# Designs tried in a protein design run: designed miniproteins, single chains, continued (3). Part 59

Each design is a single chain, and the fold is of that chain. pLDDT is the mean over its residues in the fold that is shown.

## One batch from the design tools (miniprotein)

Design m10156
Fold by ESMFold2-Fast:
Structure m10156 (fold): chain A 96 residues (1-96)
Amino acid sequence: MEEEKEKLREEALKTFDELWQAIENGDVERVKELAEKLVEIAKKMAELGYTDDVIAFAMGVATLLAAARSQGHEEIAEVLREALDKVMEIVNEAEK
């Protein structure tokens, strides 16, 4: 469990770094791919009971969304908003 948690956290951090670069480059397609990957990581974390990490992911996506809006990347901002909604739904589903 701890080994898998560490790997998922590392993959998430790498994905966030790649998302920051894609936003700076205005690469909508890359942001879509990375956002989908982040949602899948969040789903795996939630399935393992790491709900606090999924909440942290939501905060990370919200930060990226704010950055995209500040740079005028409206299409990227919409992709990130959809990803945020999916992550929040995963949190809600994990809590019973």
Scores: mean pLDDT 82

Design m10157
Fold by ESMFold2-Fast:
Structure m10157 (fold): chain A 58 residues (1-58)
Amino acid sequence: SAAEAAALTAEGLRLIQERRYEEAVEKFREALALDPRNVMARLGLREAEEALANPNPP
């Protein structure tokens, strides 16, 4: 479970790099469902949600 949460967190971070923020949110939420204490998943979720709320200009 912790290993699966880490893998989902890594996938979410990759999606952020690709600017696929909606998909990143889904992966971080899945990771937090498995490990609510995962700091990287919580920070990644916040970053992805902030990007969706305040999109950067092209």
Scores: mean pLDDT 82

Design m10158
Fold by ESMFold2-Fast:
Structure m10158 (fold): chain A 55 residues (1-55)
Amino acid sequence: KQEILDEANEVAARFVKQGQVSKALKLINDVQEALDAGDLEKAREIVKKGKEEIE
């Protein structure tokens, strides 16, 4: 779980650097909700989509 949160924070930091603060907050919130629900696959998908949007 911590590895997913670490990756989410890295992606969120990139969004902040690009001036996309709302996207960064949404990413962190969505990942945290998925982790709280025990849905690790959903959390990983959210992080992956965030990375694809930045790249």
Scores: mean pLDDT 79

Design m10159
Fold by ESMFold2-Fast:
Structure m10159 (fold): chain A 79 residues (1-79)
Amino acid sequence: GEAREQEIKELKEQALKDLEELASGTPEEVELATENGVGTFDAMAAEALKQGDERAAQVAKEAGAEIREKGAELAEAAR
């Protein structure tokens, strides 16, 4: 539902902000946080699909992809 989609988007925005704050740390810290974030959104996508919420699952998958992309950029910058 729309409320779940919005919740996932808000969690994505917070995860991206948390990754940017870690950008001053080591590449390993950024990579670990990125993997944890992607795993969280993948789990949300799986749960949404289990509940028949295909749209929320899509939003969660897109959030995970965005976290993965941003994390890769930040990890490279931290090297």
Scores: mean pLDDT 83

Design m10160
Fold by ESMFold2-Fast:
Structure m10160 (fold): chain A 87 residues (1-87)
Amino acid sequence: MYEEIGRLSGLSPLEIRILELIAEHGELTAAEIAEALGVSRATVRRALNRLEERNLVERDEETGRYSLTELGKEVLENIRKYKKELE
């Protein structure tokens, strides 16, 4: 499942969970994501750096909060459609 989802999006399971969490809350800091997922801030920052490099998330410089780009929303919707087809 995650291998196939990763192949379609090029994303790790952690990166997919981060996108889902940001979509649920609208915007989150790296610290809030780390607390919600039970992982280290360093692990979250590495994942966020990869997501930013792929233009799937953007960071607000004033608040330090990450939000989904339009591309990030599209990729997440494609992942959600794939999961629904497997139900």
Scores: mean pLDDT 78

Design m10161
Fold by ESMFold2-Fast:
Structure m10161 (fold): chain A 90 residues (1-90)
Amino acid sequence: VSQEELDLEVDIALVQIRVAVTRKAAEKIKNPEYRQKALELIDQADELVRKAEELLRAGGSPEEVRKLIDEADTLVRQAGKIVDEAVKKE
């Protein structure tokens, strides 16, 4: 296993943890509009992380795996901002 593959495996695991933590926070949002928006972004991020993991296991392009990880991380960060905004209003 190359260092590049190990780094990608670690980054996938970290994004998976952030998806799980942010989902639990989003589920606690009392405002249904903020909750729905946050959960939709988390579901999209979860799908992208799963695709990244599958592509990495299949020996796919490291560049494409990184792109999927970065897209998932962006969505998780957007969901986190919605959670933070919702909590400030509650």
Scores: mean pLDDT 87

Design m10162
Fold by ESMFold2-Fast:
Structure m10162 (fold): chain A 72 residues (1-72)
Amino acid sequence: MAEERAAELAEEARRLALEAEEALRAGDVARAKELARRAAELYTEAMVLLGYDPELVRAQGEKTLAEDLALI
């Protein structure tokens, strides 16, 4: 079922995000960036499987980033 597949992808994304945090704490910024990017990709796939439009998820993220940048 797509929901079960989405849960698997979300769990893997969470695991990669934790590894990214550990890499960042260890000072390995390059590894942290790669792990964080992979986690984001897997999480986006999970959201798509749950019926969310990947373009809407992306647009919402870009809008939030633009608003945050406007504050600095």
Scores: mean pLDDT 71

Design m10163
Fold by ESMFold2-Fast:
Structure m10163 (fold): chain A 59 residues (1-59)
Amino acid sequence: SIEDYYERIDAATSVEEVDAIRKELMEELKKAKSLEEINKYIGAILYAIGQKLDLELAE
C-alpha cells in the first residue's frame, strides 16, 4: 500500500535506501491506472526526495 511506502521512507537511514524506494515507486507509477493513483505515487516520490535531502543535510 502507499502507506507502507511512507513508513519505509520515514525509516530510511541512508540516501541509498531512499533511492531504492524511489525506484520501486517509479515502477508502481508505471502500473498506475488512474489519476488518483498517479497523484498518490508522485506525492510519495516527492516525500522521498525530501527525506533524501534531510539525510544529506544530517552531518
Scores: mean pLDDT 83

Design m10164
Fold by ESMFold2-Fast:
Structure m10164 (fold): chain A 96 residues (1-96)
Amino acid sequence: MAPNTLRLRVEATDLEEAAREGLRYAMEKFGLEIVEESAPRRLVDPRTGEERVVLTALAKDKNGVEYTVTAVARRDPEDPNVYEVTVAITPLPKPR
């Protein structure tokens, strides 16, 4: 299934805080509850040296449909106090 993607601009102290805020916003907007949250992962782009933080959660809606929610935060190059967060929400097929 194609993921629903949100792009957010977040004021935060660091990349992890920005990723958590983006994840929280997506959960509230889509009426999702966190089942499990992964530890934040720090990634470095080998081409640019840019650091990103990736936060992944397993979530459920009111109907019991499970979703993988992934928030990726990066620093805004024009504003040191602003972070760009992309949140992807992908429904998981129910196991049969």
Scores: mean pLDDT 77

Design m10165
Fold by ESMFold2-Fast:
Structure m10165 (fold): chain A 58 residues (1-58)
Amino acid sequence: MEEGKEAFKKKKYEEAVELFKKEIEKDPKNSEAWANLAKALAKLGKYEEAQEYILKAL
């Protein structure tokens, strides 16, 4: 979680996506990780993919 957030702060959105995916793999019920992954994908312009991950967080 912290590593993904740090990458996001540094505008390393591709790295943030990978780090948040690893957090979800460790804890699929971590809704914060799903939301943060969607935010990083939106920053990369991948809006459809971001929407999919938001729905999975529900």
Scores: mean pLDDT 78

Design m10166
Fold by ESMFold2-Fast:
Structure m10166 (fold): chain A 67 residues (1-67)
Amino acid sequence: NAEEYLKLGEEYLKRKDFDKAIEYYTKAIKLDPNNWKAWENLGRAYAELGNDELALEYLQKAIELKR
């Protein structure tokens, strides 16, 4: 389920395994595209990798979904 993938992504993000974090957040978004937390955490993972353009796009998506 999307919630399980979100938790797995968070665990990998804490371990600084950004590739795995992105993989699981992407899976969470595929199951629940309105999960603003998954978009926010995906943006944070890309920011940690130094990909500022993707980070801003995904964080902006999270803000729009959060209302």
Scores: mean pLDDT 86

Design m10167
Fold by ESMFold2-Fast:
Structure m10167 (fold): chain A 56 residues (1-56)
Amino acid sequence: SKKKLEEEMKKLVEEQRDLTRQGKEALAAGDIEKYLQIKKEQMEIGDRIGKLSLEL
């Protein structure tokens, strides 16, 4: 269903927003390991968003 794909997309966008905030906090705290982990998660979510946009 297109509606389910749109709902999934909204969830991924919110997750990416949360990760962006967490990444800034990790950098401010000097937690490089956590920052790199967050960047990896952002890349995975970004790729998933890109693939979903082709289905919408």
Scores: mean pLDDT 84

Design m10168
Fold by ESMFold2-Fast:
Structure m10168 (fold): chain A 74 residues (1-74)
Amino acid sequence: MEEEVARKAREVVEGAIRKAEELLREGASPEIAEELAREAEEAAKELEKLGYKKAAEVLREGARRLRELAREAR
């Protein structure tokens, strides 16, 4: 179960990062990447409380990458 949840978290994070990169390349505000990072951090907190530590770590790594994209776009 935990490994399956972590796999789904990876797919969600990779999709969000790809979409953020595309939108930023098209001239969207860096705030969209910041918003996605905030959502990922909130989801990570919820998953960690449920015991899904691997999935929570995947989401935190995704949030860091999204914040980096936002910083680079400023």
Scores: mean pLDDT 81

Design m10169
Fold by ESMFold2-Fast:
Structure m10169 (fold): chain A 65 residues (1-65)
Amino acid sequence: LKTKEEAEKFMKEAMALINSESPEDREKGLRLLNENAEALKKFGVGIPGEEAARHAGRRLLEIAE
């Protein structure tokens, strides 16, 4: 990925695949995100799974106290 715009477009495309009813498309979306995780972080584009995991982890800490 060369620009932040490309990273955002890539993220939306990968998310569309992950939200697909097709298991093949979901696996493809996850693979694309994992392979490009470093580039996405470099451009400040949050990985949906990472942000969701961070949010879930934070909530677990708040619940457990």
Scores: mean pLDDT 64

Design m10170
Fold by ESMFold2-Fast:
Parts: sequence; C-alpha cells; structure tokens
Structure m10170 (fold): chain A 68 residues (1-68)
Amino acid sequence: MAAREELEERIRRVEEEAERRIKEAKEAGREEEVLEIVREGLRRAAELLREAGLWTAEDEADYQAALA
C-alpha cells in the first residue's frame, strides 16, 4: 500500500532536514539550538503519524518522555 511508503518518505525528509540543521548549528557553535531542532523534528514526525492514524500509545509515551 503506497500510503505507508509515502509517509515513511515524508518522515525521512523531516529527519534529513533536522540532520542538516543540526550539522549547521554545531559547525556555527550554536549547540544550544540542537535540542530545539530535535524537538521540532520530533513534533513534525508525530503530526504526520497522527494524521495517518499510525500513532500508538507507546509512541505517545516515548514522545512525551522526549519532550520532558
């Protein structure tokens, strides 16, 4: 089913964007931005999974733990 592969590709793009921004922040000496970039990427991935109806209770627990 194409919808799952499309979702995985969208999540991969979110991860690639976050990785690029983390690298740029570290190279510029702005390591304090890394955690916020990670949290932003995590929120975007969570939103995509929730829209697709693939967000589980275990994912919700992990997401809340990562934000705390």
Scores: mean pLDDT 75

Design m10171
Fold by ESMFold2-Fast:
Structure m10171 (fold): chain A 71 residues (1-71)
Amino acid sequence: RLEELRETIRNAKKGPRSKLPPELLETLGWISGEPPEEIELSSEGLKEIAEKMAELGFPQAEVDAYLKQAK
């Protein structure tokens, strides 16, 4: 669930091209359990996160909204 998604984000391919939107980090509860941190990911990393969100049953519309904001 959320912990599995956090693990996927931590392990996702990092790069200088894309950053997770602050709204996604807040939704994951990172600001409540970890210091607020800007996570920079490659396009491949964002795709891995999107696939994991879909696997965990997040609505596709919500996944698409976050990816659109990250672009």
Scores: mean pLDDT 59

Design m10172
Fold by ESMFold2-Fast:
Structure m10172 (fold): chain A 89 residues (1-89)
Amino acid sequence: YGSEGGEAFNNGDYEKAIEYYEKALEKDPDNAVLWFGLGYALYKAGKYEEAIEYYKKALSIADTDQIKDLLAKALEKAGKKEEAEKVKK
């Protein structure tokens, strides 16, 4: 799933990773892993508010502690510490 996006991400090319995950989502829009990957690439690119939206989308498909943990971190980076603490519980 999104191996091209993962490779771009590992090389630090977060903009390219974002493009690959968006392309993969055109083929598989119900895939929580792809929404999560897109959010994480945005998070690494410093686009925390956008990362929050895509993490919430991933969480709506698959409720996992991993997505919640990274959503909380993105919320903290965006200055939403109170919301981050609520997600952690």
Scores: mean pLDDT 77

Design m10173
Fold by ESMFold2-Fast:
Structure m10173 (fold): chain A 58 residues (1-58)
Amino acid sequence: GVSPEGIAALRKYYGDNPEVAKGIEALEKGDFEAALEHALKALPEAPGGAAGVIVNAL
């Protein structure tokens, strides 16, 4: 399963980004493909550090 600590970090630092929020929701539903698609959409708007947090959550 997905790391609860990684999900908490995503919410804390990037949860105000709507694509990150949708990605977290998909992760909680177990839809990893949708979660990754939303994460990739968030990356162009988020600092490069977001990629590391997202990878650690997956």
Scores: mean pLDDT 66

Design m10174
Fold by ESMFold2-Fast:
Structure m10174 (fold): chain A 90 residues (1-90)
Amino acid sequence: MDLEMGEYFLKLGEAAEKQGKLDEASRYYTLAGRHFLRAGDYERAIRAYQKAIDLNPDNSTAWQNLSDAYDKLGQYDKAAEYRKKAEELK
């Protein structure tokens, strides 16, 4: 199920972060967020994407996914802002 997969990738991200593998941790947090988003858990999705961006601000995928999460919440101004960030990094 998507919640269990989100928690699985969250744990992988935490393990990679503890090992100093920040780019790998950012990718795992992005995957965790995607599964939480698919499960409708927008709060955990946003939190996971924010962790991904905090560890790797150049992770354009995390910025795009954060935009998609805010778009689903109807927060269109934030969605547009984060989409612009994703586009600037490509």
Scores: mean pLDDT 86

Design m10175
Fold by ESMFold2-Fast:
Structure m10175 (fold): chain A 91 residues (1-91)
Amino acid sequence: SARERAEELRRELDRVVEEGNREPDLEVQQELSLLVAATAAAVRAAERAGDWAAAAEILALGVEALRRILAAPNLEEARRAALEGIRRLNA
């Protein structure tokens, strides 16, 4: 079910956010925070519409984008990953 998938992906998002709390670079932490806020807003809109399939897709995109930011070797690549994540959320 799409709702169960969305609920599991939300738990995965929460886990990745907790990993982000270990990020020592304040500017990378800011990029993580902006993407988390964008993902949360998009998910809330999908959930209000009853579109659990869209909610699951948005959560999956958010998780992958956050993981890319965390895996980035420098701030430039972290910002590139964040911008790509925002673009995918808006598609």
Scores: mean pLDDT 87

Design m10176
Fold by ESMFold2-Fast:
Structure m10176 (fold): chain A 71 residues (1-71)
Amino acid sequence: GPIDEREVYEALVLIAIAISKNILRKAGKVDEANKLEQEVIDRVKELGDSLDREKALEIIRWAKEKTEKAV
């Protein structure tokens, strides 16, 4: 069957964090990259089945802002 929406939102969050992590690592910000990844993983786990489009976009925006401030 089709992938459910929760799995799509989780995948989008993980893709966004992979991009942010790569940007931070290329800037020499390895500790910041690892911290951002862990904070996003923990937030996704805490949300569990409550992860929806709005919450996914909030996490993505937060991760982007943290990445921009760190580089």
Scores: mean pLDDT 84

Design m10177
Fold by ESMFold2-Fast:
Parts: structure tokens; sequence; C-alpha cells
Structure m10177 (fold): chain A 63 residues (1-63)
């Protein structure tokens, strides 16, 4: 599916199993990204294959 790169605007913990931690300025590639009604971004982390959910207010889409 489509891949998007998101960048953390602050230190955060994504909801998922297992949980993902990002530091401010850290980038994550998400496959098949979905923007949820609660403002979250959900996708599959390309490097781990794990489905994660991130607070959309705390990340930016860079590519």
Amino acid sequence: GPVVTVRALEDLVGAGSPQLRLRKGEELRLEDPRFLDDGSIEGVAVETGVRVRLDGSKVEVVS
C-alpha cells in the first residue's frame, strides 16, 4: 500500500501492541496510513511490520 513518512513534533508514545516510542524529530514510515476521527494516524510501521496508532497533533507528514 502507500507509504507515508511521519515526523514526531514532540516525544510521544503510540498506542499499539507492542507500543512504539518516538523522540522529537524522529521519523517513522507508515504503510497504508489512515486518518481516524479522533485525530489519530494509524498504519503499519514499515521496519517492524507492527500496526501502530499515533496522535496526529504530535506528528507531521513529511513525505
Scores: mean pLDDT 78

Design m10178
Fold by ESMFold2-Fast:
Parts: sequence; C-alpha cells; structure tokens
Structure m10178 (fold): chain A 87 residues (1-87)
Amino acid sequence: DEDQKIFDELLKKVAETPLYKKAIEALKQGNRDEALELFAEAMREVVLKDYNSEEGVKAVDEMLEAAKNRDAQGFIEAEKKLIEALK
C-alpha cells in the first residue's frame, strides 16, 4: 500500500534523529508528555527538511494534541492528513 510505504519511510527517518532517542529516554523515565513533545519535534524536523511541507508540520501538531488527549480517532485522522501532505 502506497500510504503505508510513505509513513514507513517517514518513521525510518524519524528513528535516526537525536530527538527520537531523547523521546525514548523520556518515555523510559515515565515522562509521557515530554516524550510526546520530543517525538513531535523529531517528526516536524524530518517533514520540513526532507519534504518541505508546512501542511505536514500542521498534521504533526494535530497528532501531538490528539495523543496528549488520548484521542485515538483524532490521531488516526491527523496521521491520514500527514500522509496526504507528504504526497
């Protein structure tokens, strides 16, 4: 599936960032909100650097707010917006 490939390539790039590694350390310490902010910052950096997508950055911010609010449906909708912005 093309959408899944786009998202998988994005996640590979995010996983290589220093911010992603900091997010994992925050998560291991139980700092969920700090981890979510760091994951979002890592994803925003990749979206801007590799895709030059302001729409993608907005979608990442929507994903962050949904995750902080434990809104699974909002998260899924924001993820779909992100994938479309990267096409």
Scores: mean pLDDT 86

Design m10179
Fold by ESMFold2-Fast:
Structure m10179 (fold): chain A 62 residues (1-62)
Amino acid sequence: KEKEVKELLEKIKKALEEKDYRSFLKYFEKLKELIKTLDPKDKKKAEEELRKLMEKWIKMEE
């Protein structure tokens, strides 16, 4: 599961750099679902990374 989180984070980062909004949303939703199944410590870490990606996306729209 940790490897899957890393792979989804990399795909989300790539989608943001490429401004591929559709792929960004697709991988973002997959990561949200995966986070629900994680151990509390891993969940916190993944949620922090997800928040950073959201902040980058918001800045790109503004």
Scores: mean pLDDT 76

Design m10181
Fold by ESMFold2-Fast:
Structure m10181 (fold): chain A 80 residues (1-80)
Amino acid sequence: SALEEFKERIREIASTLSPEAQSALENLLRTFEDLVSRGEIDTAVETFRAGIRLLLARGMITPEQAEELLEILEELEEKL
C-alpha cells in the first residue's frame, strides 16, 4: 500500500539518524498512521509536516534530510 511504502521510506532515512531522532520520527509515523486510519488526512499531513520542521529546528536532522522527508510526504499526499 502507499502508506506502507511511505513508512518504509521514512524508516530508511530514520535509520541514518541518532537514536533520539529515530524515536521521534517513529512516534510521528505512529501518530500519522492513527490519524489516517480515522480519515483525518489533512490533520495527519499537517501534523507530520510540523513534526519534521520541529526536528529541523531542534538540530536533530539536517535541512537536506528535512527536504527529503517532506518530498516523501508530498508524494504520499498525491496518492491519498
Scores: mean pLDDT 87

Design m10182
Fold by ESMFold2-Fast:
Structure m10182 (fold): chain A 108 residues (1-108)
Amino acid sequence: MEELIEKAKAGDVEAALKILEMASRGQVSGEDAKLAGRVLAEKGVPEAAALTMQAYANGNLSLDDAEEIARLLAEKGSPVGYAALGTLYDRRGDREKAAEAFRKANEL
């Protein structure tokens, strides 16, 4: 684990994917899951969307952390990033922001 975290901190996409996949299975949570998700989102990796949503659903990412990751991915022009962001806004009760995010996902 420690070696994967250090590689992910250095921007290694493969290491970050492995950490976020473990988070999606309930094996990693909190800061390490957030770090992995942010690295993938900043590099525009589409797989980050589904893995982030699963980690959030399993309680291994907070709503705020999942929203940050989805927002970063959406800012890279990812339709799945906007779709994830829309779902998270809807869960927060922000229907207007959710509708806007889903609209952007469909336009890309």
Scores: mean pLDDT 84

Design m10183
Fold by ESMFold2-Fast:
Structure m10183 (fold): chain A 75 residues (1-75)
Amino acid sequence: SKKLEEALKLAKKGEELEKQGDYKEAARLYERAAKLSTDPLLKALFYANAAKAYKKAGDNELAKRYLGLAQEALK
């Protein structure tokens, strides 16, 4: 699927941005990857990665929101 390929590419770029300390932009890419994903496990993983990246960026409210979305994706 082209959407799956795009989601994986976004997640890989997000991981690279995290390594560079650009946590807020990494979180945005993980959010986009999650929205493109139809697989509940991948969606939950990407939302959880967005939450972790927002927490590292100091945005605790967005971190809590995306952790909730990760949990919701698994219901």
Scores: mean pLDDT 90

Design m10184
Fold by ESMFold2-Fast:
Structure m10184 (fold): chain A 70 residues (1-70)
Amino acid sequence: MEAARRAIEAIRRDDVAAVRQLANGELEVELEGSGETLRVSAEHAPEVMRAAAAGSGRRGVEADAKLAAA
């Protein structure tokens, strides 16, 4: 739970270097400033993804889906 909250805060601050979804549905969120990696459980992954979509909405209006980088 704490990892999901920290990931959402980092996304809102634009302090995220990478977000990876693992095979089991968990998210791995790499923080840009510290290089720390947060692991978010599959149960909380949708909340983190919604925060990312909301925070990136401005730039994403033209490219809202990054179009399947596989």
Scores: mean pLDDT 67

Design m10185
Fold by ESMFold2-Fast:
Structure m10185 (fold): chain A 100 residues (1-100)
Amino acid sequence: AEEAARYAEEAARAAARAAANAETLEAVQAATAAAISAIGAAFAARLGASEEQAREAARYLEEAARLAEEAAKAEDGEEAAELLRKAAEYAGKGAYLASR
């Protein structure tokens, strides 16, 4: 649970950095969605997933954090938005696993 929550928090911070570096409204919206999904995943991970479910959730949340970090470094707003949409998807999968 602790590890999944840490990755979710990292994903939220990376999404916030991507939003600050966003050149378009679409990138800002995608970053906001990714941050909300990551925060939701952190909350779900702390609420009582088993160690096995938390470990699987951590893998999805680690990938979400990686994608959000890439988005924060992207110079192209369209590329950033696509990476953030993927980050939101992985964060959502992590939250689902953590809540089971």
Scores: mean pLDDT 67

Design m10186
Fold by ESMFold2-Fast:
Structure m10186 (fold): chain A 100 residues (1-100)
Amino acid sequence: MTPLEKALEERLKKDPDAGTYLELGRVYLENGDYDKAIEYFKKALEIEPSAETYVMLGEAYLKKGDYEKALEYFRKALEIDPNNPRAKTLLKKVEEKLKK
């Protein structure tokens, strides 16, 4: 367990907030634990739905190879922030993979 993971988990015990869940989800995503990343991003979404949280969920599903779920979440991100450049770029990449 990294010092960052431990600090974020201790913070969640005192004050569970969307930002801390999003950070912890990102740590698991970077470590290749996509299922835990998805769990924490979904917890962040339950507290505060945001374009960033939807983009992170889409990225986790994309890395798992679940292109249908990835599309769903990138579209939801664009419903909140239509000009989100990361959501637009990743949505286009997933659509190209589905054209096969």
Scores: mean pLDDT 81

Design m10187
Fold by ESMFold2-Fast:
Structure m10187 (fold): chain A 58 residues (1-58)
Amino acid sequence: MMAPEDEEGWRELEVAVYEIAGAVYLTIGDLEGAREYYEKALEIDPENEAAREKLEEL
């Protein structure tokens, strides 16, 4: 268990939360909301291929 007070672990959680929010908005048909949240995930983690792929589909 890594429990450093570094922001890397917290950023991974934030990316996951934004990705879930984006998926929820995509599921209900709100493409604008989905795009916003996937972009937020990429602002935190630009290497997130899943978020990039979803943005390219939108």
Scores: mean pLDDT 75

Design m10188
Fold by ESMFold2-Fast:
Structure m10188 (fold): chain A 60 residues (1-60)
Amino acid sequence: MPEEKRRLEEEIRRLREEIERLEAEAVRLAIAGQDVSELIAEIKRLEEEIKRLERELKEL
């Protein structure tokens, strides 16, 4: 259904925006010599969530 497809697309977009924000923060922290391990783990988790949603979207 169009509404379900739109919902998934919006969720994927929001997650991608969050990843971009976290990546920017990780770069900033890395430049400052700070530990970014936790941020990298968060980014990978969100990337996996996006892949799951993309698979769901393709099943529609």
Scores: mean pLDDT 83

Design m10189
Fold by ESMFold2-Fast:
Structure m10189 (fold): chain A 81 residues (1-81)
Amino acid sequence: MNPVAEALARGIERLVDRYERGEISKEELENFLKQLVEALKGMPKEEAKRILDDVEQYLRERGASPLALELVRKIREELGL
């Protein structure tokens, strides 16, 4: 597994868990997504695609919340992937 993708997947899972527990607001969650999108825009599309594919696989293997997978889809849409 790509270490960057694993770290990103764990970060997304943690953010979703905190959001679902009411520990962070929808605004905070959206701000974190904007930061992730901007970071991924700074790299080649092929690299961003590989990272997101690995993130999605990791989240599925861990049985992460459907919201976590929806966030990955939104990131893909923002990147035109």
Scores: mean pLDDT 82

Design m10190
Fold by ESMFold2-Fast:
Parts: C-alpha cells; sequence; structure tokens
Structure m10190 (fold): chain A 81 residues (1-81)
C-alpha cells in the first residue's frame, strides 16, 4: 500500500543520510556528520511510525535496528567533538 511504500522510501533516505554521516565523520567533519546522523534518526523514526501503521512487522524490525545503529553512532561521535 502507499503507506508501506512511503515507509520504504523514508528508510532508504535515512540509510543515505547515515552513510553520508559516516563519510563526513571519516573526513573529520564531526559537525556535518552529527547533523547527518540526526537527520537519519528523524527519518528512521518516521519510517518506523509508518511501518507500524501499515502493520509491517518486518519493516518495523528493520527500522528499529537501523535506528539503534544511527543513535549509537550519534552518541559515539558526540564524545569526539
Amino acid sequence: NATRLEAEVLLALADMYLALGDIFEKKGDYETAISLYEKAIELYEQALALFQQAGDTEGVALAQRNLEIARKKLEEIKKKK
């Protein structure tokens, strides 16, 4: 359905922001990396809510896992700068 497709698009977009955050962190641009990780977290939270609305248990599990990874990366990078 449209809700599930929207959740999948938001999940993919969140994955892109997470990957960009990793790139900027490796470059030593921690401020940019933090902003990108924060955007990824926001998009994962939106995707999670939509998967829950759609009753997509697999999508919920995937979004939760990726959200945990993004949150961990954000906490770790904040300790550096």
Scores: mean pLDDT 88

Design m10191
Fold by ESMFold2-Fast:
Structure m10191 (fold): chain A 71 residues (1-71)
Amino acid sequence: GRYLVTVTGLTEEQAEEVKKFAEELGAKANITKGKTYTVTVTGLTREQAEEIKRLAEELGGRAFIFEITTV
């Protein structure tokens, strides 16, 4: 399956760091500005999704992993 990770509670600089890391993994990342910055990363393997989550948590953000199953 393909995985999606949504990261919340980031500063602008932290969101750019997560986006850069995701793009280095070959994934697509989109940054959304709100009260804090949110990064949505798509096109991940399970292992890549777990790496994004670990980085996000080290930065003090929150990360949620979703499995995209096309049946």
Scores: mean pLDDT 82

Design m10192
Fold by ESMFold2-Fast:
Structure m10192 (fold): chain A 66 residues (1-66)
Amino acid sequence: SEKDKVAKQIQDLARQAAESKDKDKATELLEEAKKLVEEAKERGIISEIEAKAAIDALEALKEEIL
């Protein structure tokens, strides 16, 4: 489904950010993941609650790895 595809892309970006040795690159990847979450929400692929949870998780990951 479109939702599964988006979730996979977000997970792949988050994983790449966590595995990145470059903090600037990690920041770019997390921002790309956040944009993908916002786009999925605007398109109605995910709910507002799911989008908020995903953004909160990505922000927490950013604070942990940066």
Scores: mean pLDDT 83

